# Designs tried in a protein design run: designed miniproteins, single chains, continued (5). Part 52

Each design is a single chain, and the fold is of that chain. pLDDT is the mean over its residues in the fold that is shown.

## One batch from the design tools (miniprotein)

Design m17786
Fold by ESMFold2-Fast:
Structure m17786 (fold): chain A 64 residues (1-64)
Amino acid sequence: SDALRAQGERDFAEGLALVEAGRFEEGERKLAHAYLLYSESGDDAAAEAVGREGRRAFARAGGL
């Protein structure tokens, strides 16, 4: 669980950075992986944050 959360945190941060850099496919992949890892770890609040902040990042970067 702790290892899954730690990987989810890294994938979330990397995913947002990739989206902000315009690397939308890689960013989406990292964000999707972060969502799965947080969900598997039972961190529903973090999983919801990935969805919310991910959508905002895509909108700001022009990917939506």
Scores: mean pLDDT 85

Design m17787
Fold by ESMFold2-Fast:
Structure m17787 (fold): chain A 69 residues (1-69)
Amino acid sequence: MPISDEEILEALYLMEVGIAKSSGLDKVAEEVEKRREEAVRKGIPPSKVMLEALSKYNPEEAKKLKESI
């Protein structure tokens, strides 16, 4: 049972945005950051939002993530 779902999800989203920015995926990072609040409220995992953003801007990376989830 998660102790604090919103706090955990927000931390995970911050990590994903940081990883995307470090990888030069600025458009992916911007998309994930824009969707973070809605996704956290809806309990959507960062992997799903990241996959959708990658599918839009970097489809090859999206394919790799689909095979991992």
Scores: mean pLDDT 74

Design m17788
Fold by ESMFold2-Fast:
Structure m17788 (fold): chain A 62 residues (1-62)
Amino acid sequence: SREEIEELIERQIDRVMRGEQSLAQAAFELTEKTYELTDGDLDKVGEVMDEFVRRVHRRLEE
């Protein structure tokens, strides 16, 4: 669901910001999980990855 994807994005960002996970590993896990949750919707995976990158940049600018 949209809520599960949103929670996944925020969880991966938080893990990166806490130094618990590298950006590359977080991006990989987000891609894999989004692909599973959307039954292989590559367009949706791309949208989620764009949002993840945008939010990471925003957090680093704070």
Scores: mean pLDDT 82

Design m17789
Fold by ESMFold2-Fast:
Structure m17789 (fold): chain A 69 residues (1-69)
Amino acid sequence: DLDEQRRALARAGADEIARELGASPEEREEVYRLLLAMLDAAGAGDVDALTRHAERLRRFVDELRERRS
């Protein structure tokens, strides 16, 4: 099941980022949603959507890093 594999991969990525950044469960869920959106866009071959979601994730992670400072 490709959808199950994408969800599992997005969850693993979100858990790793949240652990490294000390993110809350709510912040982890936002990272999960952004990673899942990126994987869905990549699977669809939608480079524009992938780039947009990657930029959103980058900004969100930057905000989490600033919160730790």
Scores: mean pLDDT 84

Design m17790
Fold by ESMFold2-Fast:
Structure m17790 (fold): chain A 64 residues (1-64)
Amino acid sequence: MEVKYVEISPEEALKEFFALGFGVIPPSLGKEEATGVEERRKRAREKIASLSPEMLQKYQELAS
């Protein structure tokens, strides 16, 4: 069994972390409908969980 991790760009990774509440999020994000915001958080969490531990640590440091 081979575990496959998703590779995403640093910009995309930061966007996912910001959606989960890491760092400063754009004011425009607060204008989204509640259902859209909740679904966006779910997708962000799923993408972050798919990252390798090394990439996750690197992007968390960048988002901090």
Scores: mean pLDDT 59

Design m17791
Fold by ESMFold2-Fast:
Parts: structure tokens; sequence; C-alpha cells
Structure m17791 (fold): chain A 113 residues (1-113)
């Protein structure tokens, strides 16, 4: 069930919005990694395809490339976490996972403000 992975990605995006800066970016990257792990454990091959390694790697690269940058780092990392949540939702095929992916997108938009 990719729902837990998508939920953790949404939580990461929320913390990026709330904490901001590099700390927020770190939490968003952590959420994206948990989305991939949950999708892989619950969905097997299909879950891993939905929450692609590329999406998770992009979240990590965003955090590394934006180390020390302020609001933009948190917004970009939250957007990467939202992408990971969306992938997890697609892989799991559940309405619950889709709801968490939409929530992660909402937090990413709020982090950008």
Amino acid sequence: MGAEGAKKAAEGAKKARDLGGKEGAKKAAEGAREAFKGAKEDGGVNGAVGASAAGISEAGASFSGMLGEGKKAAADAASSAASGAGGAARGSGTEEAKKYAEEAVKYAKEAAE
C-alpha cells in the first residue's frame, strides 16, 4: 500500500512549508525517500515504478544543490516531495495515496509563498 509512503511525502512537504530553508528541504527529501521505500515494500515492482528512483534522487539533489539557500530551497524540495508522493500514488493505485499526493502538492505551493 503506497498510501503510507505518500503520507510521509506529504508530511515532508508540510515540514518544508513550516520550517523553511535547508531544514525544510531536508525534511522534504526525507519524505520523498519514505514514499519510495513504502511504495517498493507495498507495491513491489509496480510500486517502485510509480515512485521512481529518479524522483527520489531529484529530491536529494535539490537539497544538496540548495544547501544554505532560504525559502526557494524549501519550496523546490517540497515540490520534489510532492512528485514522489504522486509517483507512490500511481504505483499503489489507491484513492488514499492520491489524496496524500494532492495534499503534498498543496504544501509545496504554500512553501513557495
Scores: mean pLDDT 62

Design m17792
Fold by ESMFold2-Fast:
Structure m17792 (fold): chain A 85 residues (1-85)
Amino acid sequence: MLAEVRAAIEARRPEAQARYEEAEKLSPEEREKVERELAREMIPLVAAGISTYDLEEVRKAFEASKSSLSPEEAELLEEALELAE
């Protein structure tokens, strides 16, 4: 499972990176929007990855870093954690 999740993420990396870089050239707001879209598209893959780990440890790490995340980033990671259940 973990190797398959990694392969799926790797396969999408060039497209995701290109979209992110192009949006970053436009404005911080456009970058943030594309970042959210890319993160949302990756939620099922991230959730599959999370499910191969101890969910409690992942949630603990998330809570520890929550204050350094934007509300949008925190929401997307929470959705991935919810889906991983």
Scores: mean pLDDT 68

Design m17793
Fold by ESMFold2-Fast:
Structure m17793 (fold): chain A 100 residues (1-100)
Amino acid sequence: SSMEQALEGQFEALRARFEEALAARDAETAIRVLEDMQALVAYAVLQKASKDFVIRLAEGLIELAERALAAFADGPAEHRAQLRAILETARRFLEELRKA
C-alpha cells in the first residue's frame, strides 16, 4: 500500500541515520534512532499495516538493536541498559505478533 511504502521509506531514512551514528561512535544518537524506529513500528500497527509488513519492520529494528549493543558493549552501563531494553521489548513484540 502507499501507506506501507511511506512507512518503509521512513524506516530506511532512520536506518541511514543509524549507520551514521554507528560510524560516528555516537551511542546516544543510535539509541534515539532505535526509539524512533520503535515508535514507527507502533504507528504501523495503529495504521492497520499488514502483519507481514510489521514483522519486517520489527525484524529490522531487532537487527539494528543487536548491532548497536555489540558496537557499544564497552560503553556506559546506561547506554547498554537502554539498548537491552529496546532489544528485549522488540523481541517480545515480535514473538506475540508471530503467534497472532
Scores: mean pLDDT 92

Design m17794
Fold by ESMFold2-Fast:
Structure m17794 (fold): chain A 85 residues (1-85)
Amino acid sequence: MSKEELIERIEELLRRNEELVEQYRRRAETGSPEEQQNARELEEGLELFRRLFQQLVDEDASKEDLQELLEGVELQRRDLERALA
């Protein structure tokens, strides 16, 4: 995978994760205080990945750094899908 392909894939997954976080947040609005706190933590985690991604793009980071971020974003997606199941 090229750097450009990695960047596109990370952007795609971040958009998908944003949709899943929004679904969780909406569900948590009528849920317990614990579910509301979990929603905030998921939003914070997504924002952290978005900031890291922007930094890596701005710094013309290595494929290895981009692949590491991709793995983290994919893990977050799996965790979100489990939480919504």
Scores: mean pLDDT 85

Design m17795
Fold by ESMFold2-Fast:
Structure m17795 (fold): chain A 95 residues (1-95)
Amino acid sequence: SLNDLTRLRNQTLRQILDVLSSDVPDLQVLNRTYSQVSRLVNLMMQSVRNGDYQSADQYLDQAVQVLRDSGLSDDSVSQVRSLLTQMRQQLDQLV
């Protein structure tokens, strides 16, 4: 359901925000990075719902690149990639 998708999204974004908050001391950079990643997560969800798995995977890779471009450590990037991959697998079960 849309409510299940919204809960999954909100849980994943909260976990991503926790990783960003631990690594990014600059609030402006943190807010910009979170906004960009959040947008890409929403696009990934819409793509999965439409059966466009190629676009969904591209949006996941773009979110990871945003983290790298924002100066996050390799460990933080790996943690967020893991969270996004888990969300992507859970989306397949819900859609």
Scores: mean pLDDT 88

Design m17796
Fold by ESMFold2-Fast:
Structure m17796 (fold): chain A 88 residues (1-88)
Amino acid sequence: ERDALRAQLQRLRAEAQALLAEAQRLNAQQPDPLIDRLIAHLQALIARIDAVLADDSLSVAQLRAALFDAEVELGIAQIGLGVAKLIL
């Protein structure tokens, strides 16, 4: 299960990185404080996932908690980018 949880975290990292790239492209076309906030949020999320993936001492319970938190934060970022696109 630990390897499966780590694989899911790696997948979320890749999704966060793709979303970050999209937010950066939008910010380059139309600079906006909402997009700046989303970029900062996504960079912080990626850094947290990287820290979790670098720590081989984490229990299965700690990995599940990290995965849940990352899924929630990525979902919020996806909604935030969608809202920013609607109002920009």
Scores: mean pLDDT 86

Design m17797
Fold by ESMFold2-Fast:
Structure m17797 (fold): chain A 117 residues (1-117)
Amino acid sequence: MAGAGDSAEAPFSTAGRVASESERRYASDEPATGEVLFTADYDAPAVRVVLEALTAAGEVTRIELELTGPGRSYLRVEVVGADTFRVTVLALDEAGELVAERSVTGQRVRVEVRALA
């Protein structure tokens, strides 16, 4: 039965723009219980990742991370409360070593990835 299931109002999202010429996309790799894993590969000299979270109080927390060289990023979305989500970016180099980790927590989280020329 096709119930009313147009969930256009996700409490967390990647940047609403699906693609631009200078932006990397995140793809859902495997949804886990209480966790959604996104994977993005980048082969740019540098990329900028922006994490932006809106709290229940209407406050915005913003973190920027610049990654240099080729590598792989994992975006983890995790339920950490009744209506609260934590989004973590894990960045690995070509050898698979963790080079950066950043997270934000809020009711709504936006992630933007942009290649730097």
Scores: mean pLDDT 58

Design m17798
Fold by ESMFold2-Fast:
Structure m17798 (fold): chain A 74 residues (1-74)
Amino acid sequence: NKEKALQKLREAIEHAKAGNVDEALRLLEEALELSKDNPGVVMNIRTAIEHLKAGNVEAALQSVQGAIEMLEKL
């Protein structure tokens, strides 16, 4: 469901910006499962998860925004 994935990605951005990294990661993993049929979206979410686990919050936020933009255009 596109709407559920978008909601989880937007919530992940809010939590990541607030420093709630563990909750942001959980939301990104849930969005990944909802987006499995969209390879470009999956790649952006996987990249965001990798950056967030590495402590690269800004790079992670950019990748999440990319996933949101791809989903909105579908």
Scores: mean pLDDT 87

Design m17799
Fold by ESMFold2-Fast:
Structure m17799 (fold): chain A 78 residues (1-78)
Amino acid sequence: SEVEKESEQLAELLKNKDYDAAVELAVRKIREAYPELPEEVVELIGEGWRIALTEGIDAADEFLAPHEEELRAILEAV
C-alpha cells in the first residue's frame, strides 16, 4: 500500500529528526489530495509543521495566528 509505505517513510524521517524531509513529504501529500489549494496556503501549513517539530506547538501557533482567518476561509472553500 502506498499509504503504508509513506507512513513508514514519514515515521523513519521523524525518528531520524529529519524534519525538513518529513515536512516535504507531508506537503507533497497535501498537494496530491487538495490540488486546488493555493500554493501560499500549502507553504504556510508546511512551515507551521516545521516550526511545530523544531520549536514546538506554541511557536507554530504564533506563526500561524496572523493567517488563521485567511486559512479558515480557504480551507472551508475546498
Scores: mean pLDDT 76

Design m17800
Fold by ESMFold2-Fast:
Parts: sequence; structure tokens; C-alpha cells
Structure m17800 (fold): chain A 83 residues (1-83)
Amino acid sequence: MEAERRMRAAIEALEKNLEKIAEAVAKEYGLSVEEAKKLLKERLEQLRREAERVGELSATDPEKAAAIAAKFEAEVKELLEKA
């Protein structure tokens, strides 16, 4: 369950920094902070579902699960660096 734990930790980091990320996204894309928050919350919900699926996948295909988790961590790192 390494891949799922890694994805959950990354999601938690996004949630903890939601306000800061929303302000950065709003400024970058010309959105209101409320619009940016809505988009981020929708994405976080999708990511939570994906983390659960990756957890299930890690029982049968741990290499593929690890690759998905690594890609997700890279995406989260980019979002946090842009904020």
C-alpha cells in the first residue's frame, strides 16, 4: 500500500495549502479565488478516488501503482512550486 499512502500524503499537502494554491491559480488564470477553490475541490475529490483505485491496483500490479503515484507526486510538486 505504499503508492496509496504516497498519494494520500500528497493530497493532504494540497488540502493544507488550498487557500495559497487557490490564490496562485486565480492570479495565474485570471479567475476569482472562489472559482479557483471550486476547481481545486473538484480535482481533490477526483484524486481521492484515484488514490483508492491505485491502492487496489498495488495488490495486483505494484509497479504500475508506483508509477501512477510517482506521476501524481510530480504533479503536486509542480502545483506547490507554482504557488
Scores: mean pLDDT 79

Design m17801
Fold by ESMFold2-Fast:
Structure m17801 (fold): chain A 87 residues (1-87)
Amino acid sequence: SNEDILKESWDNMVAGARELIALARELSRDPSLSEAQRQRLRDAAAQLESLLTQAETAYKNKDYAAAIQAFQQIYALAVQVLGPFLN
């Protein structure tokens, strides 16, 4: 059903977002990075968590447009902050 496809896509998006948050947290503890880089990664992890909470709230309320918009913001932030570390 369309709801099953949406649920599967949603679960994959949430899992991906949690992986990005975990990566940001792991990198924020890397002693080879500058303190400024580690702080930026801590701030990014917190912002990604806030955006994921917003996305999950929107999805629960069946506001799929708002949920997708929140994931677009998660992706944009992840590319900006984590992109340099994904070589």
Scores: mean pLDDT 86

Design m17802
Fold by ESMFold2-Fast:
Structure m17802 (fold): chain A 93 residues (1-93)
Amino acid sequence: MTEEEAIEAIKQALEDLEKAAELYKEGKISREELEEAGRTFIAELRKIHEAFPESEEVKEAIIEALKKLVEIAEELGLEEIAKEAREEIEKLK
């Protein structure tokens, strides 16, 4: 995977997460399924960081994506997911 492919994967993962949040708002998935989507998102970002640990561009993209997860989680009352996302942001600083 290249850094460009990593940035694209981060964008795709965020789009998938935003789609899951929309499905939850529509009543099409459960809270538990949305929480699983959030944890899957964090795990995928972690794998990308492990592949590019010294790339500042990849790290910045991951931090911004995790900030978006915090916003979604706070909007929807997913306190545990918001906490996990904030902890991942702190580890990257």
Scores: mean pLDDT 85

Design m17803
Fold by ESMFold2-Fast:
Structure m17803 (fold): chain A 84 residues (1-84)
Amino acid sequence: IPEEKLIPGKVAAKMLRQSAKSARSKGIEKAAELLEEAAEIAEKYDVKLPIDDLTRAALYALRGDEKGALEAAERALEAAKRES
């Protein structure tokens, strides 16, 4: 299994904002809010985030999977807060 790759905060924030737009387009407003908050923290504090967490958030948001999107968004926000 490849080691976890960390994505720089500015890039992570762009990925999280894109996932938030996808979640909002699917009506998962709570996930979009959490992803936007995570993006703001990642950009403001230049927090590096795991690519797997970012990819999971994007996939669940794109699929419109409400439970998966919420869980992935909460995980991304928690990671951003821990590293800030």
Scores: mean pLDDT 81

Design m17804
Fold by ESMFold2-Fast:
Structure m17804 (fold): chain A 63 residues (1-63)
Amino acid sequence: SAASSAEQAAKLSEINKLTNEALKAAEAGDTKLMQQYIDEVVKLAKLDAQSRADLKASIEEQA
């Protein structure tokens, strides 16, 4: 396995936190807040439009 940098670890931790917040927002029915957290994940992970749609669908399915 490749060695992870502190920056890479911090980025993955932030993505995980934002994904959990998006899921909590979805469970609460706050679709606007959910979308804001998804947008932050997309920005950090540099996801394309298809990957963004897949992430949203996954969060909605888990909620």
Scores: mean pLDDT 80

Design m17805
Fold by ESMFold2-Fast:
Structure m17805 (fold): chain A 77 residues (1-77)
Amino acid sequence: SEEEERKTRLAAEILNVIRKSKHSLDEILSKLTVSEKVKAAIRTMYERDIAHGGLFRDVPLEDLEKALEEIKKIEKE
């Protein structure tokens, strides 16, 4: 689906930013204002080292976009 493809692209970008970060995953997740469900999905993606939109089926697209924006802001510091 278009939503799953969009989520896969967002997930891949999130994973790439986190992989290149000087911050630990736990430090990044602690600074995000998204729900615990979104944080748990990001953690699962990171631990499995694979970005799939399917991991975010129960997460609104808007929340995933918000997570990416917040992670990018953390990286600017």
Scores: mean pLDDT 86

Design m17806
Fold by ESMFold2-Fast:
Structure m17806 (fold): chain A 82 residues (1-82)
Amino acid sequence: ADMEEKKKKLQEIIELEDLIQEGMLKLSEIYEEFLEKTRDNEVREKLQELYQEYLEKLKKAKTQEEIEKILAEFKEQAEKLM
């Protein structure tokens, strides 16, 4: 009776999961970029901790805007460590 509603909900879940996956890939790329800029083990350890923290935040994101904010905040925090 509600096949259209069920399809819409499934599509929304798929789209959110895809956005989170893309966000995780982008976070990894930003993280790797900052790792390439430093050989300081203390900075690298702080970047690793920051990466893990923001990876967990991305997994809990519910919107594309939230994902983009998390990525921007990670980049800003990582720049402060350099």
Scores: mean pLDDT 83

Design m17807
Fold by ESMFold2-Fast:
Structure m17807 (fold): chain A 99 residues (1-99)
Amino acid sequence: MVEAKPEDIEAGLERLRESAREKLRRGELTAAQAGAVAASFAIAGYRELAEEFLAVARELGLPEEAAAAIEELIAKPEVTDEDIEALMAVLAPAAEREL
């Protein structure tokens, strides 16, 4: 297993945040994309940023089932691969509804 350096993870998350904000500014950010960004921050342990983007996702019309799944992930002390897979199963139908 290759462990990413904390500084590289932080730089990647900063880029994700700026990219999502730029898409939101252009009116190109979808509810499912905002939800995926929130989930990514939750998985990385950045709960405050995850809550920020979850609020954006809800405002953009993310289905409550998907929003609740992300909120539960934020509340968990440890995130497992099974938690991530379950979340992706809920987010996939939300993304399809945006087509």
Scores: mean pLDDT 72

Design m17808
Fold by ESMFold2-Fast:
Structure m17808 (fold): chain A 117 residues (1-117)
Amino acid sequence: SDFDAIKERAAAFPSVSALTAHLTAIAKAKKLSLPDTNIKTVAKCVFQSLSTAKNANDFLVRLYRCLTKAGLSQDERILALALIMVALEGVPAATPAEKLIVQARYLLKYAVLLSGE
């Protein structure tokens, strides 16, 4: 399942710090302007959401709620989802930043709809 693939990819990162370093490398390579403190928050939200989620849609809703509670703006949540798409969703690492941002905007809209907001 898509959720099993996400969990398998996440299992490659032994800690929040390891995932934070990987997300930071993606942000630097793609020139995505997300503060280091927010990238660490994204990594924490990923592990928290994976530990409690039952499927891919539940993971996306829990992730969205975690990022929102942490105080990330809409633009920062879009950038966070762009990083997660490369790290965990199997989106090709060579995908241009502009295409990642467009896809992340649609994913955020889907998460909002799934959350009942």
Scores: mean pLDDT 89

Design m17809
Fold by ESMFold2-Fast:
Structure m17809 (fold): chain A 79 residues (1-79)
Amino acid sequence: EKVLALAKDGTIADVDDKTIAIVGEDAAIPKKAAQTWVLQKDKFEVYVNGVYATTENYETALRTAEALKKSGYKFVKIK
């Protein structure tokens, strides 16, 4: 809930059926599309500035993206 609440107030630079990108201030995830996507996928890859970082479940991937953003990374992508 805390991670999902943060995602609602931000902006998404690159969104399709397979990709969420977190950039700038806060992440915004399309409510309906994100819920359907999360329910269908067990593994999410986290990328930082285009470099592969880790593969996690959705909740852990979002927490990792938040931690990276707080550490000064401007572009974090979940695939």
Scores: mean pLDDT 52

Design m17810
Fold by ESMFold2-Fast:
Formats: structure tokens, C-alpha cells, sequence
Structure m17810 (fold): chain A 94 residues (1-94)
């Protein structure tokens, strides 16, 4: 289910799985875009969780960019910020 995909990606993903996705930023960004497309099919509880996790990850990747100046982390920070905004917009429609 989409709920299980969200849990696996944002909450259940192992550090090794996260590092593998971070090594391929384009694949990581594609997965974030898929989550954005799935937002209209999510429950209010799932949308709230996506919003909270996306905000946290946006802040983490922004800090990594500020420290390392690696543009990959800026792209991830921006993508998670957009995901958080999209989740907030879906919550406002409920």
C-alpha cells in the first residue's frame, strides 16, 4: 500500500538504504516526486506524518549543504521542502 511505502521510505528505511539513495540523488528525487503524486490518496494521519518527516529531512539536508557545500544536499533539501508544502496543501483540502 501507499501507506507502507511512506513508512518504509521515511520512517522504516535503514541507514544503509538511505545512504544508497543519497549516492544516487536523481533516484532519490524520483522517489520524492512519487510520494508527492501519492499525497491525494493519503489519509489525514499519513499526510501529517509526511509533513513532519519532510520538514525534518529538509532541515537536515540544508544543514549538510551549509557544512559541506555539496549541491546534492541542496537539491534534497529543496525537494523535501516542496514535499512538505504539498502535504500541507493536501491537508488544507480536507
Amino acid sequence: SEAEEIKRFLEGMTPEQRAELEADVDAYLAKIEQLKKDLPNMSKEELEKVYQIAQKLAEEYQKMYDELKDPRFKRLADAYQELAKAAQEQLAKL
Scores: mean pLDDT 78

Design m17811
Fold by ESMFold2-Fast:
Structure m17811 (fold): chain A 84 residues (1-84)
Amino acid sequence: MLPAEVVERLRELLERAREALRAGDLEAAAEALQEAADLLVATKDPAAIQAVQDAIAAASREASLREALEVQLERLEAFVRANS
């Protein structure tokens, strides 16, 4: 399980990314998702690092930046839900 403080910060970042995507602000969404990925990697948890790698790999299969960011968000949100 991720530390509660890390889970709270991740939820804030992922909510920011979701709101940015809804507003059409792809730059803000990418920034929030990058901060979330960096935070997950900083935990040094192998499962968290793998979740980031899997999210990036899934996103890289998408044709558009918007779809890539949406896939990355969905994958990271699923990981946080399972680990909080």
Scores: mean pLDDT 87

Design m17812
Fold by ESMFold2-Fast:
Structure m17812 (fold): chain A 84 residues (1-84)
Amino acid sequence: SEAVRAAVEAILRAHPGVVDLKIGSGPLTLALVRIRASSKEEGRAQMDALVAAIEAALPDYRVSGALIAFEGTEGDYLLLVEPR
């Protein structure tokens, strides 16, 4: 859905910690998100907040975020947005 993609992209792009974003345009929304954080714990907290914000905007959808890699002050995360 274009509305789902647009909402996800808007939330992720508005977050000051997001330094790179690649988002899928298929029927399922998939995003690769790079977050600037001083630690894995801070990066996790930022991702948890983004997941909560997306779920609040899209109540009929389930959002999951997974850490792929964390190096220095940047974490790469995979976000999956799927119907409940």
Scores: mean pLDDT 84

Design m17813
Fold by ESMFold2-Fast:
Structure m17813 (fold): chain A 75 residues (1-75)
Amino acid sequence: MKQREIDVEVNEALVQMAAAIAQNAVKRGKITVDEAIEWIRKFAEKVASRITDPEDRERVLKLAEELIEQLKKEA
C-alpha cells in the first residue's frame, strides 16, 4: 500500500508550493507579507484538516510554520 505515503508527500508539496506562490506574490508587490502569512497559515490548516494521521498532520503544520518564519525574516 502506497496511497498514504503519496498523500503525505502531496500534502507537504502543496504547502511548500503555497508558500512559494505567496513569497513570489510579495516580491511582485501584489500582496503584503502579513497577507502572505495569513494565506499560508489558512491553507496549511485546510490541508492538515484533511489528514487523518496525527503525525502527518503535525508534519504539515510544522512545515508551514517554518516557511512562515522564513518569510518573516526575509521581509
Scores: mean pLDDT 79

Design m17814
Fold by ESMFold2-Fast:
Structure m17814 (fold): chain A 89 residues (1-89)
Amino acid sequence: MQKELSERAIEIYEEALRLAKELGLPRSVLEEIEEKIERARRGEVTEEELREGEEFLRELRELKEKWEKMLKDVEEYVEKRAEEVKKKK
């Protein structure tokens, strides 16, 4: 049980760390995730912490989707503005 719990927690937090780095989250957040991975490697993880990790990963995935949509909106806005400037000259 403890080994399975720790292995699952490591997998979840490693994925969360990858997403957090891709999103450019602050170093303090990255350090917190790394500390959770270290505690999981020591077998110091609880089922509650695993649930918290699953929820955090879900939130990061939602944040990435919102970030990607925002980037597309910004790119479309910049492209539209460039076309409007070209049409005036």
Scores: mean pLDDT 79

Design m17815
Fold by ESMFold2-Fast:
Structure m17815 (fold): chain A 78 residues (1-78)
Amino acid sequence: MKSLARLARRLAEKARTADDEELEILASLAYAVLGIGLSTGTVSPEVAEALRRAADAAAAGDGEAAAEAAREAAELAE
């Protein structure tokens, strides 16, 4: 959980200043982390939903929404 919280916080920090290409990369990273967390059972449903919202927002080019959802995921993962 703590390592996932740190990763989500870094995603939030990067997303709010990222351009569209960087947001695409962050979305791919967030989806990968979500997939690993779900397959290993290391992520709670609440954290998974927040990470999915962050990934979806980043994929849509919405850095602020992605940062907000990632921050929520970090708080839930702590």
Scores: mean pLDDT 81

Design m17816
Fold by ESMFold2-Fast:
Structure m17816 (fold): chain A 100 residues (1-100)
Amino acid sequence: SLAEKLDRIFELLKQAAKAISNDDWDTFIKLLEEIKKLIEEMAAASTDPLVKAELETMADYIEDMIKEIKEGKLSKLQAQVHLIAISGGVFVVKRRLERS
């Protein structure tokens, strides 16, 4: 279900925060790739065009973040700030779905 995918994303975000706090960049990237996949699956299943657009934008944001990490362009602090932004976006999607 959509709710189960959201709960899994929040758990993966919590794990990602722990990984980056411990300077475990490999685990952090793997977790971001898993989060992105779940977001893309939710976007594909979404019938609300605004929810779909928000999820697609979030997936692109995560992809750009992964690319910047692999290119050595993203600091730990920047990664932590981006993760907070992703968490906020997921929360907005959750609240919108609860109103539907």
Scores: mean pLDDT 88

Design m17817
Fold by ESMFold2-Fast:
Structure m17817 (fold): chain A 72 residues (1-72)
Amino acid sequence: AAAGEARAAALGDKYLPVIKKMNEIMKEFPDELDLDAQAKASEALAEGFKNNNIDEGYKKAVELVKKLIEER
């Protein structure tokens, strides 16, 4: 429930850099990102953005997504 609300807020809010980087991750892993993986990737990106280092957030998000896919 909360994950859906956080996702909607990220898609329509001030975190535009997070949205752009999340779209890049979605393009790299089409149809493989479930809601949990999307939420974790978005959180890593948002944390990087808050620390004024979105590129590090992107790197962490990609690593998290790859790990989640490998664990399936």
Scores: mean pLDDT 70

Design m17818
Fold by ESMFold2-Fast:
Structure m17818 (fold): chain A 116 residues (1-116)
Amino acid sequence: MELSEPVKELVHFILKKFKLSPKAKQILETILALYEQDKPLSEEEALILGMLLSAVSEEDLPALEDLANEITTTLGVTNLSSDEKLAIALGAAVGLIQGVPKSKILNYVKEALSLV
């Protein structure tokens, strides 16, 4: 699956701040690519999302962990590493900021995990 340039830039901004394994990166990229099937990400949206995610502090990490745990529990997934869970939380947060419905975010996370 080839990523658009705005999605590549967004992933680049995320990877500057968060250390993700190759598998965690692939999960994140797949979630973001699935969002683009419905609505293309613009360069402006990618920059805004990159700035918002760059503003995430150590104090925000528990909220991201809670989001990941809610999603993985709902999907019945139990064998993910901490960085793979972080990739799911970051992908879900992008969807929430862009106004993607929660049910659709869950479906895209489930699909991404089946493809990776």
Scores: mean pLDDT 80

Design m17819
Fold by ESMFold2-Fast:
Order: C-alpha cells, then structure tokens, then sequence
Structure m17819 (fold): chain A 92 residues (1-92)
C-alpha cells in the first residue's frame, strides 16, 4: 500500500512539473489542483483495498486525455511514461 501511494505521488509530482513547463501559469495551477485532488482520492482508495494498478491506469487515462485536450502533449507523455514504470514495479 505505502509503495503504491509513493509511486502515485512521484507520477503526480513529475506530471505537475511538466505541466508548469508547457502550460500558462493559470492553466498549470488548474491542472495541478485537479492532479492533487485525484492523488488524494486515489491514495484513499488504495488504503481501502482498491487495486493500485487499476487506480494508476484510470488516473493515467483520464489525465492524459485532459492534458492532450489542453495541448500539453509533453506532459501527457511524462504521465504515461511514469505510470507505465509504476505499473511495472507493482507487477513485480
């Protein structure tokens, strides 16, 4: 549980940094706020016994789509890469 939550935090932190580099300050703040909210919900669900891989996959799908709609292609790629690495570690 702790390892999965740590990996989720790393995914969100790296994605937030990429968002700051690619989007305007106002849009980056909006996306970061939503990412933090999603992290809180995801962490709670994992603590309650949800499958961490399913949670990470869902977060990746939802936010990659949103980031691409905002024109943040590089941030979406960072999210996908970090989520894939986390899933691989959890499958081990």
Amino acid sequence: KEEAIKLLKEIVEKTAKAVEEELSEEKAEEVKYELEGALDVASENIEEGADPIKIIESLKEAFAKKLRELGAEKAAEVLEKEAEKAIKKLEE
Scores: mean pLDDT 83

